# Ledger of designs, part 42: designed miniproteins, single chains, continued (2)

Each design is a single chain, and the fold is of that chain. pLDDT is the mean over its residues in the fold that is shown.

## One batch from the design tools (miniprotein)

Design m5442
Fold by ESMFold2-Fast:
Structure m5442 (fold): chain A 102 residues (1-102)
Amino acid sequence: MKITVSGRTEPVDKLYVEVYDAVGSPEELKQAAETVAPIKRADIQVDEKRKVIRGVFTFEEPLSTDQAVAIAQALADASGASKVVLLGYRDGEPVLRIVVER
């Protein structure tokens, strides 16, 4: 598994996620993310034609970069996905990008 992290090491309030070639469900992805940090809101959509699950997670408390990386790893492991992309936002601005590839 290859992990690439780019951007700023700033706390993030919200994660936008794309999970590619997932064999898991939206519920399994939410549960995997919740093992790292409490989720206040999760909006998840499945695109079966493109084999992509897209989600927006809002957390009870701001996440550190290490917590965001742990979420990316947990999502990849729970879903069997070929690729997971996270975009971390702070105050509506993108500050962090994490890519996990198998």
Scores: mean pLDDT 84

Design m5443
Fold by ESMFold2-Fast:
Structure m5443 (fold): chain A 99 residues (1-99)
Amino acid sequence: SFIDRMRQSLDDIIRNSPDTPRNRQVFDIVRQGIDIISSMDDDQIRSIANSASDSQRNYVRNGIVNGNIISPAMVSARRTNDVRSVQQTISLMYVQHQQ
């Protein structure tokens, strides 16, 4: 599923990243975002995606290769500082995956 691919992508990034306090914090935020989205229905996910800014939409489009959104650059970005921003990013990827 889309969620399983996101979880696998996160696990791959964790295995290939330095074990720093910042990285642990960011990985926890991303994991929380994935967990929350995985508990939502399609309508809820689309509602979260609709709340995203045009800047977030452009970032997701530019960052998408083969449906994998989790990259070292994304993990280090300021937008991964909060669970809501991660939820919006994952929701946008979910909507694009369904198209």
Scores: mean pLDDT 72

Design m5444
Fold by ESMFold2-Fast:
Structure m5444 (fold): chain A 95 residues (1-95)
Amino acid sequence: STAQQVLLDAIDLARDMGVRVADRLNRPDVREEIVKLSEEGKQAVRDNAPLSEIQEIVDKLIDKMEELGKDDPGAQRVTGLVRNTLLHALQLYQL
């Protein structure tokens, strides 16, 4: 569905931007978690997992984005944009 593709694209954006920010901030721990959560989230969406499971994974991904942004204003702007994109994509998927 279009909503499924929008959510998959939002998760890909979060992975790409999150990895770049994590690399810039020298946070390999957060980088690995973002990659893992993004892969788990995409798989859950493709498998039509329960909405509660998809929401839990997306929430964890958002938490990792916020962790990256907390001490860097440039990172905060990027992670804030990604967070809003994920929330809107998830809202569309839940309709």
Scores: mean pLDDT 87

Design m5445
Fold by ESMFold2-Fast:
Structure m5445 (fold): chain A 79 residues (1-79)
Amino acid sequence: DDEIQRLIDETRDDILQLAGETVKEAGGDSQKAIELIRQGEDPIDVVKRLGGEEAAKKFAARADAIEDEYGARLNALRD
């Protein structure tokens, strides 16, 4: 269970950092993006609002790849 919890925490942090980075690349406020997501706002909606539609698409594709890797690692930990 500790390994699963660590994976969950690491994946959450990776998504949070990715959102901030994507907003910064689009010329937006990365710290504000991270803070809004920590307050419970949807990461894609925050990136779209602060970074624009292209930033949101880039973030969604990269977050999807992280979540696919998370699913594969989670399955490996169960076996």
Scores: mean pLDDT 78

Design m5446
Fold by ESMFold2-Fast:
Structure m5446 (fold): chain A 106 residues (1-106)
Amino acid sequence: DELKKQLQALTQQRADLYAELSKAAAAGDAKKAEELEKQIIDLERKEFELRMKTLSGLEKEIEEGVMDISIASTRTSTKTALDNKDFDTLAKTAAELSARYRELAA
């Protein structure tokens, strides 16, 4: 299934971006962290658009959202940490998201 392969590739890219965000946060590099956040938002938009091209994709996104409430909560914590320049929390939550999205890409 071509769609599944494309979604897996995007999920893997998201995992990689969160890993880089965690490293940038640990280094205190605010500019790089902000740039990576923009890249993550762009990637999330592309993934959403791809899922919306099929009803089954949209249904799976809804199911994943309900089953992975912890991901949504951690993502909110990541955004709040970036806004507050809390680089310790940003590094930790970005690392957790990277690991989780890597699992989903498998």
Scores: mean pLDDT 77

Design m5447
Fold by ESMFold2-Fast:
Structure m5447 (fold): chain A 69 residues (1-69)
Amino acid sequence: SQAWRDELLALLSKEPSLEEVAKELAATDLRSQADLAAWLQRRYGLSPAEARRLASDPEATVAALRRLV
């Protein structure tokens, strides 16, 4: 479902400190939560387990990105 993607992008749009990350993710071909998890692993060096956990929860992903940037 694309509902998780729309929710993630909507949450990111409310975070001025994450503007560049939001642009990067919007331009990324994110078709599933697994794609988001793979992006988090490549971009921030997160473990597969942590990336999968975050990717399943848009609010947790945004909270983590606020700490990583």
Scores: mean pLDDT 81

Design m5448
Fold by ESMFold2-Fast:
Structure m5448 (fold): chain A 77 residues (1-77)
Amino acid sequence: NQEIIDAAEKENPELATLLVGHKLLIMGHLLDGDVAGARAEVDRAAAELRAMGASDETVAAARAELEAALDKALEAL
């Protein structure tokens, strides 16, 4: 849920920068038609959040939001 992500980003500003970076990379891959690369960025974002010490709840919420954004972008293409 975006609300959980927003709360986590407020507590840790580095999470905001990381998530913005991964969202931009996902969109870049989709614009190039590289769906596999976009999906790999979702997995990479989740791994980096875990490495930064984000809670399992924050990681799950971030993954769900990134996957939802990816699916929505694919519908728009």
Scores: mean pLDDT 76

Design m5449
Fold by ESMFold2-Fast:
Structure m5449 (fold): chain A 66 residues (1-66)
Amino acid sequence: MDSLEEWRRLLESLDPEEREELLARADEVVQRLRDSNRNDTPVAFSPEDLRALAVRAALQVERAEA
């Protein structure tokens, strides 16, 4: 279950530098998805890529509430 509280706890447990690295990876994964959609080719994701996307999503929701 991808609850906001679960991801918020994860974010709080990470160092600020780790969070920035995960956000950078998430941005790269999003770019990869856009390129894949344009080329109509599937992409493979690692567990780390999926974790980065989840962290990014949690932060985007938090920022939208601000």
Scores: mean pLDDT 70

Design m5450
Fold by ESMFold2-Fast:
Structure m5450 (fold): chain A 54 residues (1-54)
Amino acid sequence: DEYREQARRDALTFWAAASRTTIAEVEAKLKANPTLRKDFEKGVDFLAEIYKKA
């Protein structure tokens, strides 16, 4: 849904900024590490629920 898409975009943007890298590099790390990807996607789900309630 639109909230999850926005949450994922925001999470990628903040992680890239915090790590001083690009969104493409973050996406590459997630693709290379399935465990990290699962944890990241759970965080995105949590953020999306916050957005839905706002």
Scores: mean pLDDT 83

Design m5451
Fold by ESMFold2-Fast:
Structure m5451 (fold): chain A 77 residues (1-77)
Amino acid sequence: SASDIDKEIRELTIETTAELIRLVGDMVDGILAAKRNDPANAAQIDAQLLAEFRERSAAIRAEYDARVAALEAERAA
């Protein structure tokens, strides 16, 4: 039913948001660790971690968008 699909979208959104929040935390922790443990290379490590975060978050968002689109198509049928 439409209400079951809405529940699935809600649960998927909550799970995806939690995953993205964890990725932000991991990136921040990595940047802070680099400043503490490898200050000479911290700026380069910061840039690398930010680039990795951008690629990983983009992939997660793309998967989320595709799954939501499939659920919305099922809801419309």
Scores: mean pLDDT 90

Design m5452
Fold by ESMFold2-Fast:
Structure m5452 (fold): chain A 80 residues (1-80)
Amino acid sequence: SLAERLIQEAEEAKRYAIEKAKRGELSAEELEAAVEALEAAKEQVRRLREAGLLSEEEAEAVIRALDEAAEALRRAAKEL
């Protein structure tokens, strides 16, 4: 489903960014930019719900995945 794909994409983006940061391959600024992208994606998810492409429950699940990814990246950025 669209929701499952969006959740998977958020989780993969989080995992990729954290692994690269642990290897010293990402700066704090690049992690901050990734957080901004995840926050922007939440607005797109809300619009997809308004358009009827996601149910309310599906949109909430995707937004939770994006919020969890953003918080993990914010923590990683502060530790750099």
Scores: mean pLDDT 83

Design m5453
Fold by ESMFold2-Fast:
Structure m5453 (fold): chain A 74 residues (1-74)
Amino acid sequence: SMLDRLKEIARQAVRAWVEALETGDEAALDRAQALLGQLPPDLQVAIMEELQQALAEGLSLEELIARVEAVVDA
């Protein structure tokens, strides 16, 4: 379904973003931005807010993925 496709893109974007934070790899950041750009603008904003919360709260990748999947389901 379209919803499953959006969740998969969101999961890939989050994984690439976390890779960029852990490694400082600019290519990983570019992948994260490109994947986020495939999502509707409202989802991009909501996911970016979850990424900011993850930094503040020290969330695990698993917890962050669960939160962004919940955002797509909303």
Scores: mean pLDDT 83

Design m5454
Fold by ESMFold2-Fast:
Structure m5454 (fold): chain A 96 residues (1-96)
Amino acid sequence: EAAREQLKADVLGTIEDAEKAALDGNTREASMLTVATALLFVGAAVEGVISPEEANRTAKEVIRLGDRAIQAAKDGNKEEAKRLFEEAKRVVEETL
């Protein structure tokens, strides 16, 4: 339970940092933070905090939403970017 709550906090924090970076025009940093989020799920699965199947499905969805959010930010659509990052956070909240 404590390890799962810590994973949730770490993942949500990294998504928030990615959102801020993308909205500030630092799309390279945002992409790196999206990858870091996926690695948190891989690490959690290795440690047995979540199942490998749960980790894989959630990581793929978060990466997909993050990539779309970063593209929206690059296109100047900050409202769409925010919506997609909030959708990614919701996926994490529903999983953890």
Scores: mean pLDDT 82

Design m5455
Fold by ESMFold2-Fast:
Structure m5455 (fold): chain A 85 residues (1-85)
Amino acid sequence: MEKVREELEKHLEYLGEELVEEILEAERTGDEALKAKLEAKGRRLHLTKVEGLPEEEVRRRIEEDIERLEELGDEERARAAREAL
């Protein structure tokens, strides 16, 4: 947990305190489905706030992420990414 907390604190500015706390709780409880959903939310925030991409480009990048996850058989993360669209 300490290493995960330290890494997340580096991203606090664009993730926000609420999302960071939710990620830490999901990691603490081992809730893989919740971790996947929070990862998808963090990905969208990074694309919009850090990379400064317009909404259409953000959606395209997330759709590409979904395609890659489906090819890998990672259905849980693919489902979470679709929910983030």
Scores: mean pLDDT 78

Design m5456
Fold by ESMFold2-Fast:
Structure m5456 (fold): chain A 51 residues (1-51)
Amino acid sequence: SERLEKALAIAQKYNEGGVAAMVLKGAPRKTVLERAKKLGLDVEEIEKILS
């Protein structure tokens, strides 16, 4: 449930399903943050959501 809540927060805020899907699949935090950076998203805010 916690992964789902974090994924929904990212999807809702950025309208971005790819990063949200990675969180749902249990991808490593570093991998999720690297993807967010490549997409130009707010990495610091996503890191806070993932905490």
Scores: mean pLDDT 78

Design m5457
Fold by ESMFold2-Fast:
Structure m5457 (fold): chain A 73 residues (1-73)
Amino acid sequence: GLMSRELAEETVESLEEHLRWLKEHRDELTEEQYLALLTTILASADFVIAHTEDEELIERARRIREEARRLLA
């Protein structure tokens, strides 16, 4: 089953906020905490891509995924 559009939008907005927070507070996090948060963001972005049909939300989730992947590299 697909996520509701509202749930997908809230999830994407939350992931965008968490990614911004993580980048702003990187110096306050251990390496393990940073990697765990990035891995969770990546998995959640993949889940949105798999479970929504909204093209704008898919593109936003893809941008989150690519940014998280770059930060994990």
Scores: mean pLDDT 88

Design m5458
Fold by ESMFold2-Fast:
Structure m5458 (fold): chain A 74 residues (1-74)
Amino acid sequence: MLTPAEREALARLRRAVANPDLTDELLLALLRRHDYDVDAALAELIGLSVEGLEAAVKGEEVPLLGERVRAHLS
């Protein structure tokens, strides 16, 4: 169902992001948004992670990264 190139992009993103809350479905949605540009998808994930860290240092409750990615993609 995935092409070899799409599957390789998913594998590369998985190696960069060792977070079990990020499902293959969420990672594929991010990759699809960026035409399977792994660097662009990773940059978006880093941005969301930084936003979560900033909220946490202010004492705000921060949802899991996977939940925040799901909300961002909605």
Scores: mean pLDDT 78

Design m5459
Fold by ESMFold2-Fast:
Structure m5459 (fold): chain A 75 residues (1-75)
Amino acid sequence: SLAENLKEAAAIIKEIDELLKGLPEPVAREFRERRQELVSGIADAYLNDDSEAVAANVEKLRELAEEAKALVEAL
């Protein structure tokens, strides 16, 4: 559901922000910019009543979180 996807997005954003505390600032900045682009994509999809696009951007947020986790583990 849309409400479920938005709740998941909020949780993933919080997780990304916590992970970025473990990364050096130049790298963390790049991830923050990518996260902001995806958040904007979710907002745009929501305003256009595009539930599939909301879900797709939430999935991209999950991918970004996994990428950040892998990078933190490599440090």
Scores: mean pLDDT 87

Design m5460
Fold by ESMFold2-Fast:
Structure m5460 (fold): chain A 88 residues (1-88)
Amino acid sequence: KIKEIEKQIEETIKKIRELAKKELSPEDAEKVIKLLDELEKAIKNKDFEKAKELLREIRLLVQDKSEEIYTLVLELGALVTKLENLVK
């Protein structure tokens, strides 16, 4: 339900932040972390259109740099869509 999905989103964002610091260049890690911070604010404000755009930017940035991060971003996108459908 909503609380379970919110917790999964929080944990997935945490994992992406940790992997970005370990696997990406410092410049790319900073960009990903900034986009994740904006994503968390968009989700909190229920701005799902902004959240989807931020998820797309993160995917494009990581798609050729880390398969593990890319997969987690796809999972995060699915969780955000589930949350949107429950909240409207």
Scores: mean pLDDT 86

Design m5461
Fold by ESMFold2-Fast:
Structure m5461 (fold): chain A 101 residues (1-101)
Amino acid sequence: MSESEKILRAALVLAAERLGIDPRFLLSILESLLKDPKAREALNNVKKEDLETFAYSLGRFIATMMGMDPEKLGQAIRDAVAELLADKALLEEYVAKVEEL
């Protein structure tokens, strides 16, 4: 698993908890998307500095598929990535939480 994938999975759990969504649901959608080799390659090649923008776009896509507000979910996942990149202890906590799901 790439560093970008670890951070993104942690951010999905954090955003889901803040929005009252089941974290396993968002992680299952990500797993389905990553079955496409091109999507997995794109995530593995995303630079840390571009991860917030990637997370925002992913959140909008997921929200559109679910009939949710694309700005609300996109921004929540982007903000979660930004917070985890600024706080190493919080990142380690949510990476561990992903492994327990």
Scores: mean pLDDT 84

Design m5462
Fold by ESMFold2-Fast:
Structure m5462 (fold): chain A 62 residues (1-62)
Amino acid sequence: MLDEAIEEARRAAETLPEDLREKMLRGVEEVEKLRDVIPQEMAAQLLRKELEELLAEARRRA
């Protein structure tokens, strides 16, 4: 679950503008630091929400 969300986020980051890509990768790093502390389901949901918001922002810019 969490590993799949991380892979999706990293893949999608390659399609994002530089500033949004950096924000997405920072989110992945933060979640990886917390993976042993917070429930993986919660971590995956946070990552997917961030990805959805960044993808929506990229679409608004395009």
Scores: mean pLDDT 79

Design m5463
Fold by ESMFold2-Fast:
Structure m5463 (fold): chain A 107 residues (1-107)
Amino acid sequence: SPLQAQLERFDQLVKEADRLAVEALRTGDQSVINQLTQKLNEILSLAKPYLSDEELADQTNVFNQVIDVLSDKNASPMQKSKALMLLIASLTHIHVAIRRALRQSQS
């Protein structure tokens, strides 16, 4: 199923984004943060057909907020932890949207 292949690609991108987010939190390395930004943009591009315009805008805003916090040298460990929790919630929302589209395509 083409939609199954999209879900598998999404899961791979999420795994890569998670690894980069943890590394960005640990190091504050701008190169790692730039790689995370690229992966999050790839996730949004993949998710675009499965999200409403409002949902796409909301998830884009969450991703931008996460990158801003991870790039902020003055951000506290608590602020960075909250940003990662928001990232996980956003990725979960997108995953549910793609799975819903897959179920609807089978009926």
Scores: mean pLDDT 84

Design m5464
Fold by ESMFold2-Fast:
Structure m5464 (fold): chain A 95 residues (1-95)
Amino acid sequence: MAEEERKKKEEEEKLKKLAEEWAKLATKKLEESLGEEGKKAGYAAGLLILGDLDEENSEKYRAEGEKLLASLSEKAKAAAESVYNILKDALEELK
């Protein structure tokens, strides 16, 4: 149990680091296309991914991500959802 918990935490940290790097790259690209709305879309997608990876803080990250999504234009919201799905699929491929 204790060793399995350590391995799960190490895998979680590795996936979080990858997710943060990919979210930063996606945020930069979205900002280039949509300006401030694109930057917010990238942050929202990043928060949703952290909610999926961080079981302990999942509810908080998802709540903050959903709140940001609700504040975005339809175009920026669609972009955030697309980035979230791409990151989610890419992280699933690494498991």
Scores: mean pLDDT 78

Design m5465
Fold by ESMFold2-Fast:
Structure m5465 (fold): chain A 93 residues (1-93)
Amino acid sequence: AELEEEIRRLEEEFERLKRFVEYLLKNGYVSEEEFREALDLVYAGRDEEALELLLESIEKKAKKEEVEELKPEVERLVETFRRLREAIERERA
């Protein structure tokens, strides 16, 4: 059942997303205000600016090696929100 497998992958993606956001907030890499601003930027179609905002916050607070490890996960986070925005726009168009 391809549908069941797709649903499972989406659930795993959302769980990973929640854990990653919680990790960033708990470690002070990103504030709640910065995260909210980044979400607003993605919803406005400004995903590059959202990525820059999150990476700049992490770079200021994390060690250089930690930034290298976190960057792909932050890119995945922004990409996931972009895909959700596009899916919502398609449903309403």
Scores: mean pLDDT 75

Design m5466
Fold by ESMFold2-Fast:
Structure m5466 (fold): chain A 58 residues (1-58)
Amino acid sequence: SLVARAEELIRAAKAFIEAGRHDDALTLLNAGERLAQQAGEAGKPLLAEIERLRAEVE
């Protein structure tokens, strides 16, 4: 599903943040945002998490 794919990208982005690889993390967060937006209402919690994670690296 779009939600499951977005969750996988967010999990990978968190790993990149922990590794200090912020550009790689942002690339995955941007991809996850697109999938979460396509999921509509089901993606809204993921969009909120992506925004929090983006704030940590920007």
Scores: mean pLDDT 85

Design m5467
Fold by ESMFold2-Fast:
Structure m5467 (fold): chain A 86 residues (1-86)
Amino acid sequence: SRRFAEAVARAIELLAQGKLEEAGEILSEELGISRSVGASAISLAYTYLLQGKVAAAGEELSRLLGISRATGRRAAEAAKKVLEKL
């Protein structure tokens, strides 16, 4: 969903500021997962996005969060756009 892509983009922005706990909490609230799973997923996605590997970031979000690959890809694309403005 667009809301989920926006949540991932906000989580990446927080992680870029060193706010890992807050980034994980955004995903926890959006998906009903643990904060630790959210933090792990967003940290791995952030690492791939810093390398320009948008497709890999989306695939790992899909795998770790149990969401569709299309949803993970859209979230990674939204997060990349936010990261490019930082």
Scores: mean pLDDT 82

Design m5468
Fold by ESMFold2-Fast:
Structure m5468 (fold): chain A 61 residues (1-61)
Amino acid sequence: GGVGRGVAGGEAVGEGPGGRAVIPAKDSNTAGAAASVAVAEAGYEPVSGRVGRTTAIVDGE
């Protein structure tokens, strides 16, 4: 990550109340592999609805 926080780096995968923060994407198992894909998708959904959270990250920069 880094400068790409405003688009995909930190927005979708970075922080999500129901995304990677809950599901361990680092758990590289057969079920974990599918969960990792799901957390990335979930992170996109909540971040889209929670623009305030992503905006706070960009503003902090």
Scores: mean pLDDT 44

Design m5469
Fold by ESMFold2-Fast:
Structure m5469 (fold): chain A 94 residues (1-94)
Amino acid sequence: ERIEKIVEELKEKHGFSDEQIEKLRAIFEALPPELQERVYKILLESDEDLAKEIINRLYYLLFGVGASLEEIERYLDRIEEMLKVKKEVEAQKA
């Protein structure tokens, strides 16, 4: 139920295809709650193109190459830093 609600919210925000929704659900089911929350916040803050890229990359890391949770965390750290810089740039335009 929790994962289903998160997936539906992100689908409404970004207009994800059924294939992207299947990937996203699989990603959330594979991650511990701490990383689920980080992915959710990242995708909520991302534009549609970036969100799709993140979903494809996480799916590949988890199911394509069997990346460790530590490798997943490093990827998320990099995305979070990028989004932080984007927020700072947007704040300068206001």
Scores: mean pLDDT 81

Design m5470
Fold by ESMFold2-Fast:
Structure m5470 (fold): chain A 68 residues (1-68)
Amino acid sequence: MVTGAELRKMSAEEIAEFIEKELGLKAAASSSDVDDAVLVEENGKLVGFFLVSREADRLAEFLNKQKE
């Protein structure tokens, strides 16, 4: 399982790769007007959006909830 503290020190690109590798979901890093973010897709539709530095705890909960 992953923790918010671990995610806070990871780059958005690393988190996106982790999601694809561990969950088999499509994920992408975005570095734009909202800081670094991770976007998660299912069936070509955006299902999750997380700000890496601010929402790491929420992202960790999401990822751990997706896994058993």
Scores: mean pLDDT 73

Design m5471
Fold by ESMFold2-Fast:
Structure m5471 (fold): chain A 76 residues (1-76)
Amino acid sequence: GPPPSQEKIDELVEDIAKKLGLPEELQEKLREAVRNQDSELALKLFAAHKLKLPLDTPLPEEEIRKAAQEVIDELA
């Protein structure tokens, strides 16, 4: 679908940030991921938050998916 508007991106990121307690740095990266429809970056962000690691930490794809899924489950 078309990329979301800036207002919708800001609302989505604010909602997620409140639920997960995301630091401002990760909120900015999440806005970037949503704007660019970059699912891989979004999953990596959720995994980094769950594992309490820097965003640039190299992780196997399976570990990223597992940790990100736990975060997604917390949002539901």
Scores: mean pLDDT 77

Design m5472
Fold by ESMFold2-Fast:
Structure m5472 (fold): chain A 95 residues (1-95)
Amino acid sequence: SSEARRLHYQGFEAFIQERYEEAITLYQKASEIAKKEKDWELLAKSLHNLGEGYEKLRRFEQAANAYQESIEAYKRAGKTSPSAQRNLEAAQEAL
């Protein structure tokens, strides 16, 4: 939906401004709407960015969980995500 994409974009804006807690909240909301709408690609992207937000706050377990969910969403979209896989491995190593 336009709402889920808008929230994803607002999350990205917050992230580049280093407002990581706000970015996390916005990406979580985008992910919830995308999941309800079965927009697996937007869900995967929002969950990947959610993971990056958690990493910036050094919340590595939550980051790993978000990347894992992102990988599953990409698979549902018929896509692979080498970036999400590498980020998952890095987050797990940082634990």
Scores: mean pLDDT 90

Design m5473
Fold by ESMFold2-Fast:
Structure m5473 (fold): chain A 99 residues (1-99)
Amino acid sequence: MEELAEKVKKELLEALKNGPEALKKKLEELAEKLENSSDEERLAILLGIEAFGAELLKTYSEEELEEIEKILETYSKEYIEKMDKVAQELAPKMREAAE
């Protein structure tokens, strides 16, 4: 699980550096994996996305974060909504895994 989560985080950070189209494509791939993956793989993907978000908060200014959020909403809002829904469904398992 940790290896897949770390890979997802790194791939999202790299895609962000390559521009909004690359980030959109990566989020699309992750959304497709979430539909076709086991609960264990889904959990790893979501943890990777959380780690990506945490890294953004540490690395970028408030203004840069607003721009990134705007890019995500413009190009990837449907994938983000899909990922959020899966995260809510897996929240009880994530809580158990953290204990």
Scores: mean pLDDT 72

Design m5474
Fold by ESMFold2-Fast:
Structure m5474 (fold): chain A 64 residues (1-64)
Amino acid sequence: EAELAAGVKKINELIKEFEEKGYDTHGKIALAFREKQKDPEFAALVAKIGALERESARRLAEQL
């Protein structure tokens, strides 16, 4: 529903931005998860993906 759509939108925006940077693989994974947006379980996955994405970005910045 509204919460699920908001989560999907967040992932969509993230993949779009990373895709512009050349992270094509990332976009493919996000698209696959978007297909399961019909399932409430997808909402939980969206939260997990968001957390992983944040962790990855933070670690990358630390390396730089």
Scores: mean pLDDT 60

Design m5475
Fold by ESMFold2-Fast:
Structure m5475 (fold): chain A 91 residues (1-91)
Amino acid sequence: MSSEVYKKIEETIGETMIKFDDYLANKDYDKAAELVSEEAKIPKGVIKKMSDEEKVKLLIKVGAKKANVEEEYEKLLKKLEEQRKKAEELK
């Protein structure tokens, strides 16, 4: 696990992630969708059709791009996916 990649993402998108979580906690789904739309530069109507999990993944990807660690983040995702597949094979 690369703590440096996560630190760089947090420096670019951490405040936005906190605001997003606060909007969801307050059930302010319209403001949550608008925040994601502004950060990702994707129309709000498209964002509203996404699940909360998909919105979080999109925000993290935006943070990785802003931090210029997109390739390192993709490698981390592949490792997490391999771990998830191994856990499912043991069931």
Scores: mean pLDDT 76

Design m5476
Fold by ESMFold2-Fast:
Structure m5476 (fold): chain A 87 residues (1-87)
Amino acid sequence: MFAESATEEQIETAKRLEKYIEEVLKKEELDDSEKKALVAAAQLGVALGDTELGIKAAEEAIKIVRGKKLSAEEIEELVKEIVEKLK
């Protein structure tokens, strides 16, 4: 998907969300679950070509996963649910 047939919008969104991730990681000391939530939200934002949705999903997911010991699969499902609600 992403590597083979990235649209112009997906490429632009990837650049913007990469910068957002760098800024969050520099400013805040995130735990492992929060980092996974941030990356999962950014990846979904890129897939949808929507920078703002990716950022909002990341902010909401980080709040929910903070201090919880969740698997990567649980975090990915949570991020998908957040994105569905933010549409």
Scores: mean pLDDT 78

